# Ledger of designs, part 96: designed miniproteins, single chains

Each design is a single chain, and the fold is of that chain. pLDDT is the mean over its residues in the fold that is shown.

## One batch from the design tools (miniprotein)

Design m3331
Fold by ESMFold2-Fast:
Structure m3331 (fold): chain A 98 residues (1-98)
Amino acid sequence: MEKKEEELIRRLDEAELAARKEVAENKTDETLRAAAERVREVAREVREEARELGLRRAEIVARLREMRAEATLAKVAGDDEAMQEELREESLRLEKEL
């Protein structure tokens, strides 16, 4: 794996770890929503950067992290199970490309 691709994936991992720590310290829907929104933003930024650089694996990993954050936001908002299932199905298709 190229150094830049490793850097982008590490940035995604760090954002998820920070979000999990924040939720563990403050177990509320508000904290969960705010943490998921931050992960989604970082994943979006990483995905755009990976796309510009032609780093397809990093782009896919970033999209998967973005979708995971979107699923958390949907659950907190009370969105239905069908939306969560669609996100799961797309995630499986992207993972197969990895």
Scores: mean pLDDT 78

Design m3332
Fold by ESMFold2-Fast:
Structure m3332 (fold): chain A 88 residues (1-88)
Amino acid sequence: MERVEELLERYLELAREYAAEHGLEVNEELIRKQVEGFAELGALDEFARALEVTAEAYRTQSEAEAAAANEAALAALQEALRAKGIRL
């Protein structure tokens, strides 16, 4: 599925940028599993949106602002999953 491959490459790109900035290691296996999981749930678009919001915050804002943006993005993703009838 082209959409899954596109999101996987985008997530890996963003994760590598974040890891390089913060001296962390990228767990590519976990990232692949997360993208595949959201694909099976039919929530790829919601996940992609949350990912881009978080990435933009980390690139253009302070750490505190990035943390707030990440929290908001995760809350939006959780609400989107609940709207699709996914238990959490």
Scores: mean pLDDT 69

Design m3333
Fold by ESMFold2-Fast:
Structure m3333 (fold): chain A 81 residues (1-81)
Amino acid sequence: SMEEKIEKAKKEIEKLLEEFEKEARKITDHNQLDQLQQKLLSEVVQILVELELPREAASELMSETMKKLSEIVKKIKEEQA
């Protein structure tokens, strides 16, 4: 069902965000951090494509991911200040 596909996407995205936070905490270079962010977003797009989610659902999950990503990056930068 569509609901099951959305739930699978959410779980995989949460796992990617957790791994991103762990790896991002090891990075001090802004260019490397930007590369890690782009890699995360590319992996999220791949999940959404592979699960064949409709564009509306994919856009909403991407928006949610970008919000969570911004919060993680802000938290790491504040902790390093």
Scores: mean pLDDT 85

Design m3334
Fold by ESMFold2-Fast:
Structure m3334 (fold): chain A 86 residues (1-86)
Amino acid sequence: SPLLEEAEYLKRVAEAMKERGFNKELVDEAIRVIDKAIEAMKAGDEETALRYLDAAHYLLQAAMFEEIGNKDEAEKYRKKAEELLK
């Protein structure tokens, strides 16, 4: 499915970021959230799966901003992810 392909792609991006030394906590959380999205897809809950994928995207954006030293933008994207995971 297109959602599964998106989740697998995002997981590959997260693993590559981890190998390159991006923030381990943020990247590991993104990977966990992607795995939750895949479980939601298996349960037929596509709406929850999309919400988890959006949260994972925000976590990876936070890791990218942290890597370049933009702490304010990193915190903004962390909060966006947290709001989706409530």
Scores: mean pLDDT 89

Design m3335
Fold by ESMFold2-Fast:
Structure m3335 (fold): chain A 74 residues (1-74)
Amino acid sequence: SPEETLALMLEIARSLLDYARAHAADFTPEERAWLREFVTQFADAMVSLARSLGFDETAAEIERLRDEILAVLD
C-alpha cells in the first residue's frame, strides 16, 4: 500500500541520516553534491505523496529528516 511504502521510505531515510552522520568526513565533494540532489528530490516527492494521502505527520517527519541530512552534507 502507499502507506506501507511511505513507512518503508521513512525507515530508509532514517538509515540514510545515520549513515550520513557516521560518514560525514568521508564524503567527496562529488558524493556530497549527488547526495544533496538525491535527498532533496526524493524527499520532496515523498512529502508530496504523504500530503496527498493526508499523512501530514509523516510528511513533517520526512521534511525533518531531509533537513537533518542536508545539514550533515553542508
Scores: mean pLDDT 84

Design m3336
Fold by ESMFold2-Fast:
Structure m3336 (fold): chain A 73 residues (1-73)
Amino acid sequence: LPEEALKLMEELVKQKLVRKETVEEILNDEELVKKIEDWFKNNPENWKELIKKLAIDRDIEEGIKEIKEAVLK
């Protein structure tokens, strides 16, 4: 659910696996947040792909683009 997805993202930022700025950009896009939640509902293992695409060493714009492409499938 939305709150669980947000909690996961907060934990990933706390563990320095994802940048805080990346999470803030995602949270500013209400439609993207809803699509990510549906994406997790379809396959719970997608949280691993979220970490992979939004990894701290990746470009923010590229990571968000990959997430948008993944959640539209």
Scores: mean pLDDT 72

Design m3337
Fold by ESMFold2-Fast:
Structure m3337 (fold): chain A 97 residues (1-97)
Amino acid sequence: MDNSEVLTKFLPPKEILELLKLAGAKKDVYTVAEVIGLVTRYLAENKLFKPAEDLTEAVVDISDTLLGKIVGKDELTIAEVLQAIVEKIAKEGIKVD
């Protein structure tokens, strides 16, 4: 699949939209890149992960968060969290052109 998906906007599932609004988001439709940025910001602002030399291998504890309810797991790497969110948007989000 090509770079056209990066420009495609989605109406996220309600739970993801609530998460994005907690990260300071003000609109209802997002590109995948915008969602990744907002989720990463949410993780950083809530101190769910500690700064590490390799953030892709950093494990986050999300068991007591809205993100944990969305992903359905208690501990994941940051990369696994982002992948789960992207997959949920692709499966359950509404594509907006």
Scores: mean pLDDT 72

Design m3338
Fold by ESMFold2-Fast:
Structure m3338 (fold): chain A 64 residues (1-64)
Amino acid sequence: MEEELAERAIELYKKAIEAVKNGDTDRAAQLKAEADRLIAQLSPETQARVREEIKKLEEEFVKK
């Protein structure tokens, strides 16, 4: 279902950010491409929500 795709895309973006932090840019690019593929299957409404969740993940990393 659409929510499951959204959650998977968010998890992939989270892993991509961690990969960048670890210097694994190839891994990060691959994870990001997979996430973008999933996001493309979502409604515009759900895409907006996923963007907001990515922002929250960025804030979470700043707080750590």
Scores: mean pLDDT 77

Design m3339
Fold by ESMFold2-Fast:
Structure m3339 (fold): chain A 83 residues (1-83)
Amino acid sequence: DRKARLMKEIDELYKEGKLTEEQYNRLKRIIDRGHLRIAEFIINSIKINTDPKIIQKLVDAGEIAVELLDRRGVTEEDLEKRG
């Protein structure tokens, strides 16, 4: 299950100190809302970055992307179906 895997990955990043509590909660909301592709992209980007400022910008950009997709009525299924 992609959702369960992504939740485990953000739990691990939080335990490692790579995510703040606020960043963890924001990524959890993205996952809970079903934006799994966006969450996976952000998580993979965080794994290769050690700069807290870059991590913050990645989380911020991801939340903006989710809001824009929600406003357009674009679902995860729509993204997978249309590419």
Scores: mean pLDDT 77

Design m3340
Fold by ESMFold2-Fast:
Structure m3340 (fold): chain A 91 residues (1-91)
Amino acid sequence: GAAEEELEKLLEKLKTTTDSEEALKTGRQIAALIAQHPELGPAAIERLVEIYKTTENPAVKGAVEHALRLVSKEPRLAALANEALKEIAAL
């Protein structure tokens, strides 16, 4: 649907950005979209972890961590987001 298409665009934008402020803004937009559509959360969290593992850009890594911390405030996704945060912290 439209929310899934927007999530895909935001994830691709985060993955390809070279600007630290754009990375952080995109991470916040991803977290906001997930808050509105928690059903997209599990797939989005998995893809955020993959972006963190594959990116060489520290700004993108920071944006992923920030997005996961925002998603962890959603009760339905808190456990998944906190496990993702533990996974990236162990890298």
Scores: mean pLDDT 89

Design m3341
Fold by ESMFold2-Fast:
Structure m3341 (fold): chain A 93 residues (1-93)
Amino acid sequence: SEEELEELFRKVRLILVSLFGKDTPAVERIAREMAEHIMKYNNEKLREFIEKQAEIIEKLGVTQSELLRMAVEKRVSVREVVEELLAELRKQG
């Protein structure tokens, strides 16, 4: 739906802004194109991972750079850091 596309676009844009440190018309365009592509090809795993990353950024203020640093320091994948942070957030209510 249009509402699902707009929500996905907002989440992708948030992730890209977190990665590049700035929000520009180019970032907005790329985020829109990525959201449309994800919806068109129905990549459920990628969509779920984007939703989880957006939740961490919004609720914990953790940037993509910080996620990568944590993964390297802990010697685990970024996915594992994301899952650990979400589990911690859920324990806090």
Scores: mean pLDDT 79

Design m3342
Fold by ESMFold2-Fast:
Structure m3342 (fold): chain A 89 residues (1-89)
Amino acid sequence: MEEIKEMLRRTAAYLEEHREEVVAELEAFLAENEAELSEEELAVIREIIAALKAGKPLEAAKIAFAAAAERAGNLEGAELVREAARELE
């Protein structure tokens, strides 16, 4: 649990420091790859962008790591990420 919390804290700090750059990179990625991405993948990336634009870097980190775990078939890992994020609020 602490390792997941530390990963979320470090990622949130990075996203806060580089918010404009990360948003621009994600928007460029969507523009280039929209046809190759599933509707679910598009929704996740758009949610990450929305969280960053709302000044919620921890929420963005949570969405990204939970989605990555789910894509790997690790539903338990996705729930651990969400729980760790709740404890950091």
Scores: mean pLDDT 84

Design m3343
Fold by ESMFold2-Fast:
Structure m3343 (fold): chain A 61 residues (1-61)
Amino acid sequence: HMSRAEKWKEKFRELLKKYVETGSLTDEEKQELINAYLELRIVAGWTAEEIFKEIREIEKE
């Protein structure tokens, strides 16, 4: 079950959506974004290219 990785992916997407909509993140939100990135990269094994694809998809909304 990949529920933890899915939760971190959703958190990452939510923070990116907020950034696209508002143009800013708080320091706490920036730290959460960094933690989500590390969880996806180190724990879930995502590549930087896979992260970039998620960012690009959020930007298109």
Scores: mean pLDDT 77

Design m3344
Fold by ESMFold2-Fast:
Structure m3344 (fold): chain A 111 residues (1-111)
Amino acid sequence: TELLEKLKKETREALEKIEKAIEALKAGDEDKGIIYALEAVKLANEAVEIAEEIKETGDKEYIKEAIALLKELLSKLEELRKLASGATKDVIDLTIKKIKKTIKELEEALK
């Protein structure tokens, strides 16, 4: 369960940074918004790596929980994406694509 607890922690921290990025961008604080968005992207990529490790364990229940956590992260990144622009939006778009691919691979591992 150490991998699942690590995934829960990274996902929670990523969601907190996404929320801070959204608040900053809505307030017109572009610099803080960009910093929090990039921190969120880093944490989201770490969460994807942990989810890939969970997939390799073959534990169906842990894979199901990893899918749920990544779907929550995906939903919030798509919300952030609507407020982002330029290079920041591009890295969010790449991270969203990576999460979608990882969710699909995890769902295929359940079959």
Scores: mean pLDDT 90

Design m3345
Fold by ESMFold2-Fast:
Structure m3345 (fold): chain A 115 residues (1-115)
Amino acid sequence: SAELEDARDALVYEAERLRGVLIGLLSYSKNPSFKERLEKLIEEVEALQAKAKAAQTSSQLIEVAQQLISVADELISLIDELLASGEVPPEVAEEMRTLVEAVRQRLLALLEQLQ
């Protein structure tokens, strides 16, 4: 249906936004442990984006939305850790955190619409 196509496109878009934040943070990070965590989250987001593109049912899109929300929550925590460790400038951390929080809210709204 058009509603499922719109939801799929929205999830793909929000996943790309999370991927952009992760790549941005990776460019600032010098600590190998933080780099590994960011790279793992990039792989997880790319896998979820592919799963969203392949999804044919509301249930599949619900699973993707829930997993992207989990990634967003982990990323917010990681941004706070990167800021506390001095790995990213405060202005970058604030901008990236605000963007991830906006993505999280859109994912929650989309999840409500799919249920």
Scores: mean pLDDT 91

Design m3346
Fold by ESMFold2-Fast:
Structure m3346 (fold): chain A 79 residues (1-79)
Amino acid sequence: SEAERRERELEEGREKVLRMLDELAAESDAEMREKLERLKRLLEEAMELLRAGKAIPAEVEAEMAALVAEVQAYVDEKL
């Protein structure tokens, strides 16, 4: 069904992103590992809201965007 397809797509996307974050954490220093753990937690919170049919709060989106930017800068500088 369409609902089953959306759930599968969301789960596949979640797994892919979490795997990438875990791989980055293995190659990262302690400070970056803390930021990656925070990003993983926010991603799980956002996924739960989306599954419940709720909008992601602007504060959560802003924090995720800021953490993604910090991770991207770290990758560009160190990896």
Scores: mean pLDDT 79

Design m3347
Fold by ESMFold2-Fast:
Structure m3347 (fold): chain A 86 residues (1-86)
Amino acid sequence: MEDDARLLAQAVFALNEGKVDEAVRLLSKIVPEEAARHFVKGYLLNNGKDPEKKEKAREHFKKALELSENPVVLRVLKSLLDTLEK
């Protein structure tokens, strides 16, 4: 559990640094690669003020949620989806 939370935090940090491939690699250790790719795409699209991009981010986060079984990743995805619906 502690290692999963750290790995997710490292992946998010990599995304904030523009290291997309590194973030996918880190996330793919705790979720399927397809889920990791959807998480990363959603996160990048959610970084703007464009409502069309935010709708696409929501769709990607929902796909990542459907494909993920890791409780730490599921909690973060649910939090991200909640912020997009406010």
Scores: mean pLDDT 81

Design m3348
Fold by ESMFold2-Fast:
Order: sequence, then C-alpha cells, then structure tokens
Structure m3348 (fold): chain A 65 residues (1-65)
Amino acid sequence: AMSREEVMEEAELVLRGIRIGFEVAEELGLDLESAIKAAGIAMELLLEDPSMSDEEVKKKVRERL
C-alpha cells in the first residue's frame, strides 16, 4: 500500500508536471488538447526522474510533442 509520504511526493510531481506541460503549451500557443498531452509527458518524465529541473522537463516535452 502507498504510504502518506509516497502519495504526497507523487502528488507534488503530478502537479508540477501539469504546471510545466501547460506552461509549454502556453509558450507555444497550443490548444487545450495539446496542453493535456504536454502535461502527461511532463508527469511521466518527472515520475521517472524527479531530480530533473523544470527547464530540462520543458525541453524534453517540446521534443516529444
């Protein structure tokens, strides 16, 4: 079972991924559908490597869009 600590850490990464994905979509002038896709990519990247900086995540999101 997930501990409260693990849930909080994953929740922070998910929220950070959503924020980064939507920021990338806004910077590129993309629609809501693309913003959701960008958020999903950012969340996946952060869950795999939570040590990544926001700028590294944004770069990789742009490459995968």
Scores: mean pLDDT 82

Design m3349
Fold by ESMFold2-Fast:
Structure m3349 (fold): chain A 88 residues (1-88)
Amino acid sequence: SPSREEKLAAVRERLRAEIAAETDPAVRAAKELLVEMQEAAAEALRTQSEAEIEALQDAFLAELEARIPELPPELAAQVRAELEASKA
């Protein structure tokens, strides 16, 4: 089975591909924040700082949730699913 790092890298690569194909600037900005959050979480994992990981995840989740009302309902649902996946 792939490692946790490999799974996170795969999610980031998928999000970057979606960003490259995205024409809606609000959706692109939300997906860019998701990639930034995933990269920050991966870096915190390398430094072995669980408290730092939790603090970063909480901050990024709050900012992404604040942006959801500006997105179309279907795309807001996709962002919520990605946020939920980031908690797992």
Scores: mean pLDDT 72

Design m3350
Fold by ESMFold2-Fast:
Structure m3350 (fold): chain A 70 residues (1-70)
Amino acid sequence: SAAAEAEERREGLRKAVEAYRRFLEEAESDPRLTPEEIAEALAKIEKDIDELLKNGSPEEKEMAEEIRKL
């Protein structure tokens, strides 16, 4: 069902948003992360955010904007 697939995608996206938030918090406090590792992870997050802002649903775009505010 398309509706069930959409719900699964929304749930996965919400979990991804929470994981990104936790990564930002951990990167600030974890001395084991190198500047290079942080930069690489942030670049990946930025790419994912840009894709959501371009091609995402209104709800996905709202979530991407919330990540950008972190």
Scores: mean pLDDT 69

Design m3351
Fold by ESMFold2-Fast:
Structure m3351 (fold): chain A 81 residues (1-81)
Amino acid sequence: SKEELEKLKELLREAMELLSQRTPDGIARAIEVLEEALKLATGPYLQKTLQKAIDALRAGNLDEAAFYLFQALYQVEFELS
């Protein structure tokens, strides 16, 4: 639904802000937020993209995580338009 997509967008923006801090605490919280986002994500594309972002954060690949977060956010914004 539109309400679920709006909540997903909010969680993705929060994860991006936490990641931008580039701290261990920010990264740990970003992973928690993305796990919440994954529960709201419908369809294989968003689920796979969010899982790749989580995996990248766990591996310490912040630039790769940011790439997948931007892809997920763009898709959600497109679906809301």
Scores: mean pLDDT 86

Design m3352
Fold by ESMFold2-Fast:
Structure m3352 (fold): chain A 70 residues (1-70)
Amino acid sequence: SDEERARILSEAGKRLIEAAKTGDEEAIREAVRVLVERVGVPEAHAERLAEAAKQGDLERIERLLVEALL
């Protein structure tokens, strides 16, 4: 359902932001995997999210997550 998709996106997005804050590359990879496999985020968009997270760009992560809902 759209509600379940939004919930999973929110939870994975929160994990991605926390992983970005700590530089945890394994946690970044896992959160991005959930976004692709369970939310249906396109691979190209997921790559942009992973890049932003590795750079610690929290503001860009938030913008990209909002775009994923559209």
Scores: mean pLDDT 85

Design m3353
Fold by ESMFold2-Fast:
Formats: sequence, structure tokens, C-alpha cells
Structure m3353 (fold): chain A 68 residues (1-68)
Amino acid sequence: SDQRLPSREELLEQLRGLIADETDPEAKKILEQTIRFIESNPELSEQEVRDLFLRGLEERNKVLMEKS
């Protein structure tokens, strides 16, 4: 279903929430780097921010899977 997609600020808040619950230092670093990149590039479109958010989550999940 075509629901409203999250904004840049909503995605940044989601990443900050994930960092608060993250126990793995490498996974936490990936999330922190994703936030810094988005915050450092205000020219990014909402779609580009969503793509970066998803890539950050995929990279974090890969680290967590490799440690299981």
C-alpha cells in the first residue's frame, strides 16, 4: 500500500533510537556513520536519505549476522 514515506527527520530519529538499543560496537558505529553522513549532506533528496537509511540497516544487519 502507498502510505506516506518517513521524512529525513523521522529517519534520523529512527536511527538514533536504534543506536540507543544497540549493544554491538561495530553495528553502533555503522548507525552513527549513517546519521553523520545524512546530517552532513542537507542537499540529499528524501529518496536518497531513505536509500542511505536502508543501506545503513543492511550493513548493520550483515555485521550482526556474521557474529551469530
Scores: mean pLDDT 81

Design m3354
Fold by ESMFold2-Fast:
Structure m3354 (fold): chain A 84 residues (1-84)
Amino acid sequence: MEEEKKELQKILERAEKEWEALKEKIAADPTLDPEKVLEEAETIKRIIELVINEDYDEAIELALSVLGEEHRKEIEEALEEFKK
């Protein structure tokens, strides 16, 4: 559990460091909707932060707001792995 949270923290820190480069790539790609891609990326960062803080219920609800209710079981099962 703690090792998984440390890896998520490293991923988050790396993602934040790469965030400016990612924004530039999104803005340069005409096939992407930059507003939607940026919104999804911010939502993913928020979900990771909630998991690190052990706010699993809020993380699940936020993920469902993006992916849809049909993914509830998959999301809940994935987050249970971080409780082990």
Scores: mean pLDDT 69

Design m3355
Fold by ESMFold2-Fast:
Structure m3355 (fold): chain A 71 residues (1-71)
Amino acid sequence: MEELKKSGEEEIENYSKELSDRAAQEAGVFAQHNPSASPRFVAGLSDRITRDAEAEAEKKRKEIMEEVEKQ
């Protein structure tokens, strides 16, 4: 059981990193396509992308923990 818990924690860490990298890429692509956008608007969009990524990571964390508990 402890080994499955550690494996789940590693998977959560890797998933969170991938989501953070993806969020950064999406924000960068938006800025590249919209160079005239105000800095405030770009910052607000980045915050939304980051918030969505955090929510997705939290959902995945719960799913992984539930799987570990079932096994």
Scores: mean pLDDT 72

Design m3356
Fold by ESMFold2-Fast:
Structure m3356 (fold): chain A 105 residues (1-105)
Amino acid sequence: SSKKLQEIKRELSTLLARVSITLAGMEFDYDVYADKLTPAQRAEVERILAEVRKLHERIKELVKKGEEAIENKDEEEAEKILEEVKKLVEEIDELVARFQAILAA
């Protein structure tokens, strides 16, 4: 339905915005705390940031495909893309928890 497609569009936009804000905050925290980290901690944080950046790029690609599915009124494809984005956001949340644990140590 048109209402369901607009809801999926809003959820995709919200998740992308959330991930973009999260990544910006992580990069800011790294810039502030990098000189307080051991070389091993710095390497792990840089690995985590690289993974989050790759996931963010994948989410941007999926959101664009989701917008195309919505334009084509393909509700099944739009829902599938939303579920894929949600799984990638969960992976980012786990990486954020690991990042915060390193900064708190």
Scores: mean pLDDT 91

Design m3357
Fold by ESMFold2-Fast:
Formats: sequence, C-alpha cells, structure tokens
Structure m3357 (fold): chain A 76 residues (1-76)
Amino acid sequence: MTPEEAAREAEKIARDVLKMPPEVAEAIGRTMGDHARNGETGTVIPVEGDGKTYYLTLTEDGKVELSPEKKSEFPV
C-alpha cells in the first residue's frame, strides 16, 4: 500500500465513521501516511472523536484498522 492510500483510508474513517471535522480528519490521514511512508507497520494512532478515543492501526499490508476503545484512567 502507498502512503497516500494509508492516509486516505485513515482520513475516510475519521471523517465518515468518527464524524470528525475535515481539518482533523486530514491531519490524522497525514500522520498515518507518514508512518506508512517510513515502513512503520504496527503503529497505533489514538484519535478522539465524539468525546471518545479510538485507535487506528497500520497493518503489515499497509491497511488501516479501526479499534474503538473507551477506557478512562480512573474508575469513575
């Protein structure tokens, strides 16, 4: 996968699934693209959307996977 494809996939998830503002979605896409360009597979990027944190993982094939995680550091 090209860095551009990884960036586009991450941006699409942030925009269409997480409903983030276009500027934020573009920044997330750019960050994922940079990791893909450097061959940094296994990278996990935390993304805040709609008051929750989600994780985007760059797989070995250069695909982007979304893992929704909502865990506070404190029990309340």
Scores: mean pLDDT 71

Design m3358
Fold by ESMFold2-Fast:
Structure m3358 (fold): chain A 62 residues (1-62)
Amino acid sequence: AGRDLFALQMEGMSRTYGDDALARGDPEAGVEKIRELGEKHKGLTTDETERVRDELLARAAA
């Protein structure tokens, strides 16, 4: 129950980091912040943070 809400919040934070990094023209900085967030919450939000990281990389490469 609590994990679902936490995962949603972490996904939102990861998207915010990604959008900020793209706006600055530095997607790698966003990737690193998302990775750090995922490591801090290991076992709770790894799938969500990895998905957002991959979306950021895809958007940067497009």
Scores: mean pLDDT 69

Design m3359
Fold by ESMFold2-Fast:
Structure m3359 (fold): chain A 119 residues (1-119)
Amino acid sequence: SAAAEFLERLARRIAEELRRRYPDIERVEISPVRKLPDGTYEVVIRLTFRDGSVLSIGLYRKGDEFTVTVHLETADRSYSVVGRLRNPSEEELVERVLELVEEARAGPSAEVLSQRLLA
């Protein structure tokens, strides 16, 4: 389908951009595009870094709505960031994914740390 082909192409483009930006990426894996029971299309990009840290990027499309999830696992922490976009261009999607990856790698904000201490 056009939606599946778009997500596959987008995921490959994002993986290429990330390899250029982060020379400490050791491995990149891109899942097949999957259609979920609710009609959402899903693709996952998994990055393994030289220090053993793993970052998973989920790209989800339902109609004109896109959800981006970024989940980081390191030896001493695990956390996720999420972005949502409606009717984005391909360029806006790429830019938003790169921003979320930078946010995930920079570490949690003081607000997120405060929320974890209260949970």
Scores: mean pLDDT 82

Design m3360
Fold by ESMFold2-Fast:
Structure m3360 (fold): chain A 68 residues (1-68)
Amino acid sequence: KFEEEIKKYDEEINKYRKEMDEAVAQSRKAALEGDREAADRYTQLAFDYMRKAVEAEKKKEEIEKKYK
């Protein structure tokens, strides 16, 4: 079941990183169009996803360390 838990976190990390990349792209587009409010919202969303990805990576590393 160790492999299942690692795969779960890998999928979670990939999901959050993809969402982060999309938020960054949308923030850049909004800034380019002069929509500062939208740009700020997407920037905040990107940071939220980055934090979640880092937390998932940390949990994955702790599990790997525990079973190593």
Scores: mean pLDDT 82

Design m3361
Fold by ESMFold2-Fast:
Structure m3361 (fold): chain A 89 residues (1-89)
Amino acid sequence: MKEKIREILREAAKKVKNPEVQAELTRLADDPSLTPREIVNRLMELAKKSKDKEDQIILFEAILEILRLYGAPDDVIKAVEETLEKVKK
């Protein structure tokens, strides 16, 4: 679980254009003390602060992959999927 989340964060870091977002994703990937919920909360904050649509899409896709991986409730997953679809428009 932990290593797979780290891989998701590192792949997202490679795709994002904003250096501050990339640095934060790398920091989250390297922090062994964070729970999946804490990682998702920090990614949500990054996505809300991001002004670049492509970076927001990458962040929400990473959030969805992590939520599915740790078995988050279906209503939470659906809410993030709906947010991602709105960002893509």
Scores: mean pLDDT 82

Design m3362
Fold by ESMFold2-Fast:
Structure m3362 (fold): chain A 116 residues (1-116)
Amino acid sequence: DEVRGLLEQALSLLDQALDLLRQAILADPNEATRQAALPYVQEAQGYLTSAKEFLKRGDYKQALDYLSKAAEYARKAAEIILENSTNEKALELARKALELVKKAEGLIEEAKKKLE
């Protein structure tokens, strides 16, 4: 199933992106940046967990919706760190996370077209 493969790849990329964003938050000594980014990482994780459950059940439309929300919130977290951090390690991790989010967004868009 091509749609399942695309959604599973997007899920894996977003899971990796969230791990990098958590590492970026831990690397940043600025508490204001951490407090601003953390809620978006937490929301993205919640949506990713829901997406995984729907994907397991074969509900591709719901999995797609929750993956799209997870990607949106992961992007927001990465952008907050990139705009506000002065820590080089945090910035490097956030840039890498954003690349994975962008790749996941492409796979989500491809899956969406196949479900139309």
Scores: mean pLDDT 91

Design m3363
Fold by ESMFold2-Fast:
Structure m3363 (fold): chain A 84 residues (1-84)
Amino acid sequence: ELPHPTEELSQEEIYEVLKKAEESTDPKEKVALLEVLISAALKNPEKFSEELLEKLRELLEKIKEYLSDEEYEAYQSLLDFIES
């Protein structure tokens, strides 16, 4: 379930959420923040540059050990769709 299905993050808000996800030491918080970023990217892919999408993939790799194989593949597929 999306944390906020109607939320449209501004460019600055996207960077703030990403920074919080990178700085967090709680794996559950990192997963929740990644879900927020992926949800925002699905709604407004125009706000996500190739550089931002690469940072989302880097964040996904950092939390891979805390995800099931199915969850990891699902997030990769969503990021691949956003890049398409």
Scores: mean pLDDT 78

Design m3364
Fold by ESMFold2-Fast:
Structure m3364 (fold): chain A 93 residues (1-93)
Amino acid sequence: MDAERAALLREAARLLREAARAAEEGDAERAVELAGRAAGLMTRAARPDADEDTIEAAKRVAALATRERIAERGLAATAEGLRQGARTAEATA
């Protein structure tokens, strides 16, 4: 992976950790915003047909960090999912 893609994935991991903290603090709106930005960076870092796992991880992050999904699963489960997304982004960098 080139240095630009690695940097995007590391920034996505940072944003996902911040989103997880926001979820733990009960700030669902901040968690949604930060996770959405992270999913965008992961999608930007991925190439179609080459980085399918990164695209799938980005889609999962975006799906987890909706107000509806947070209401269904709770903030603790959302925070754990966001941290898993951060680990995936960092491992791919």
Scores: mean pLDDT 76

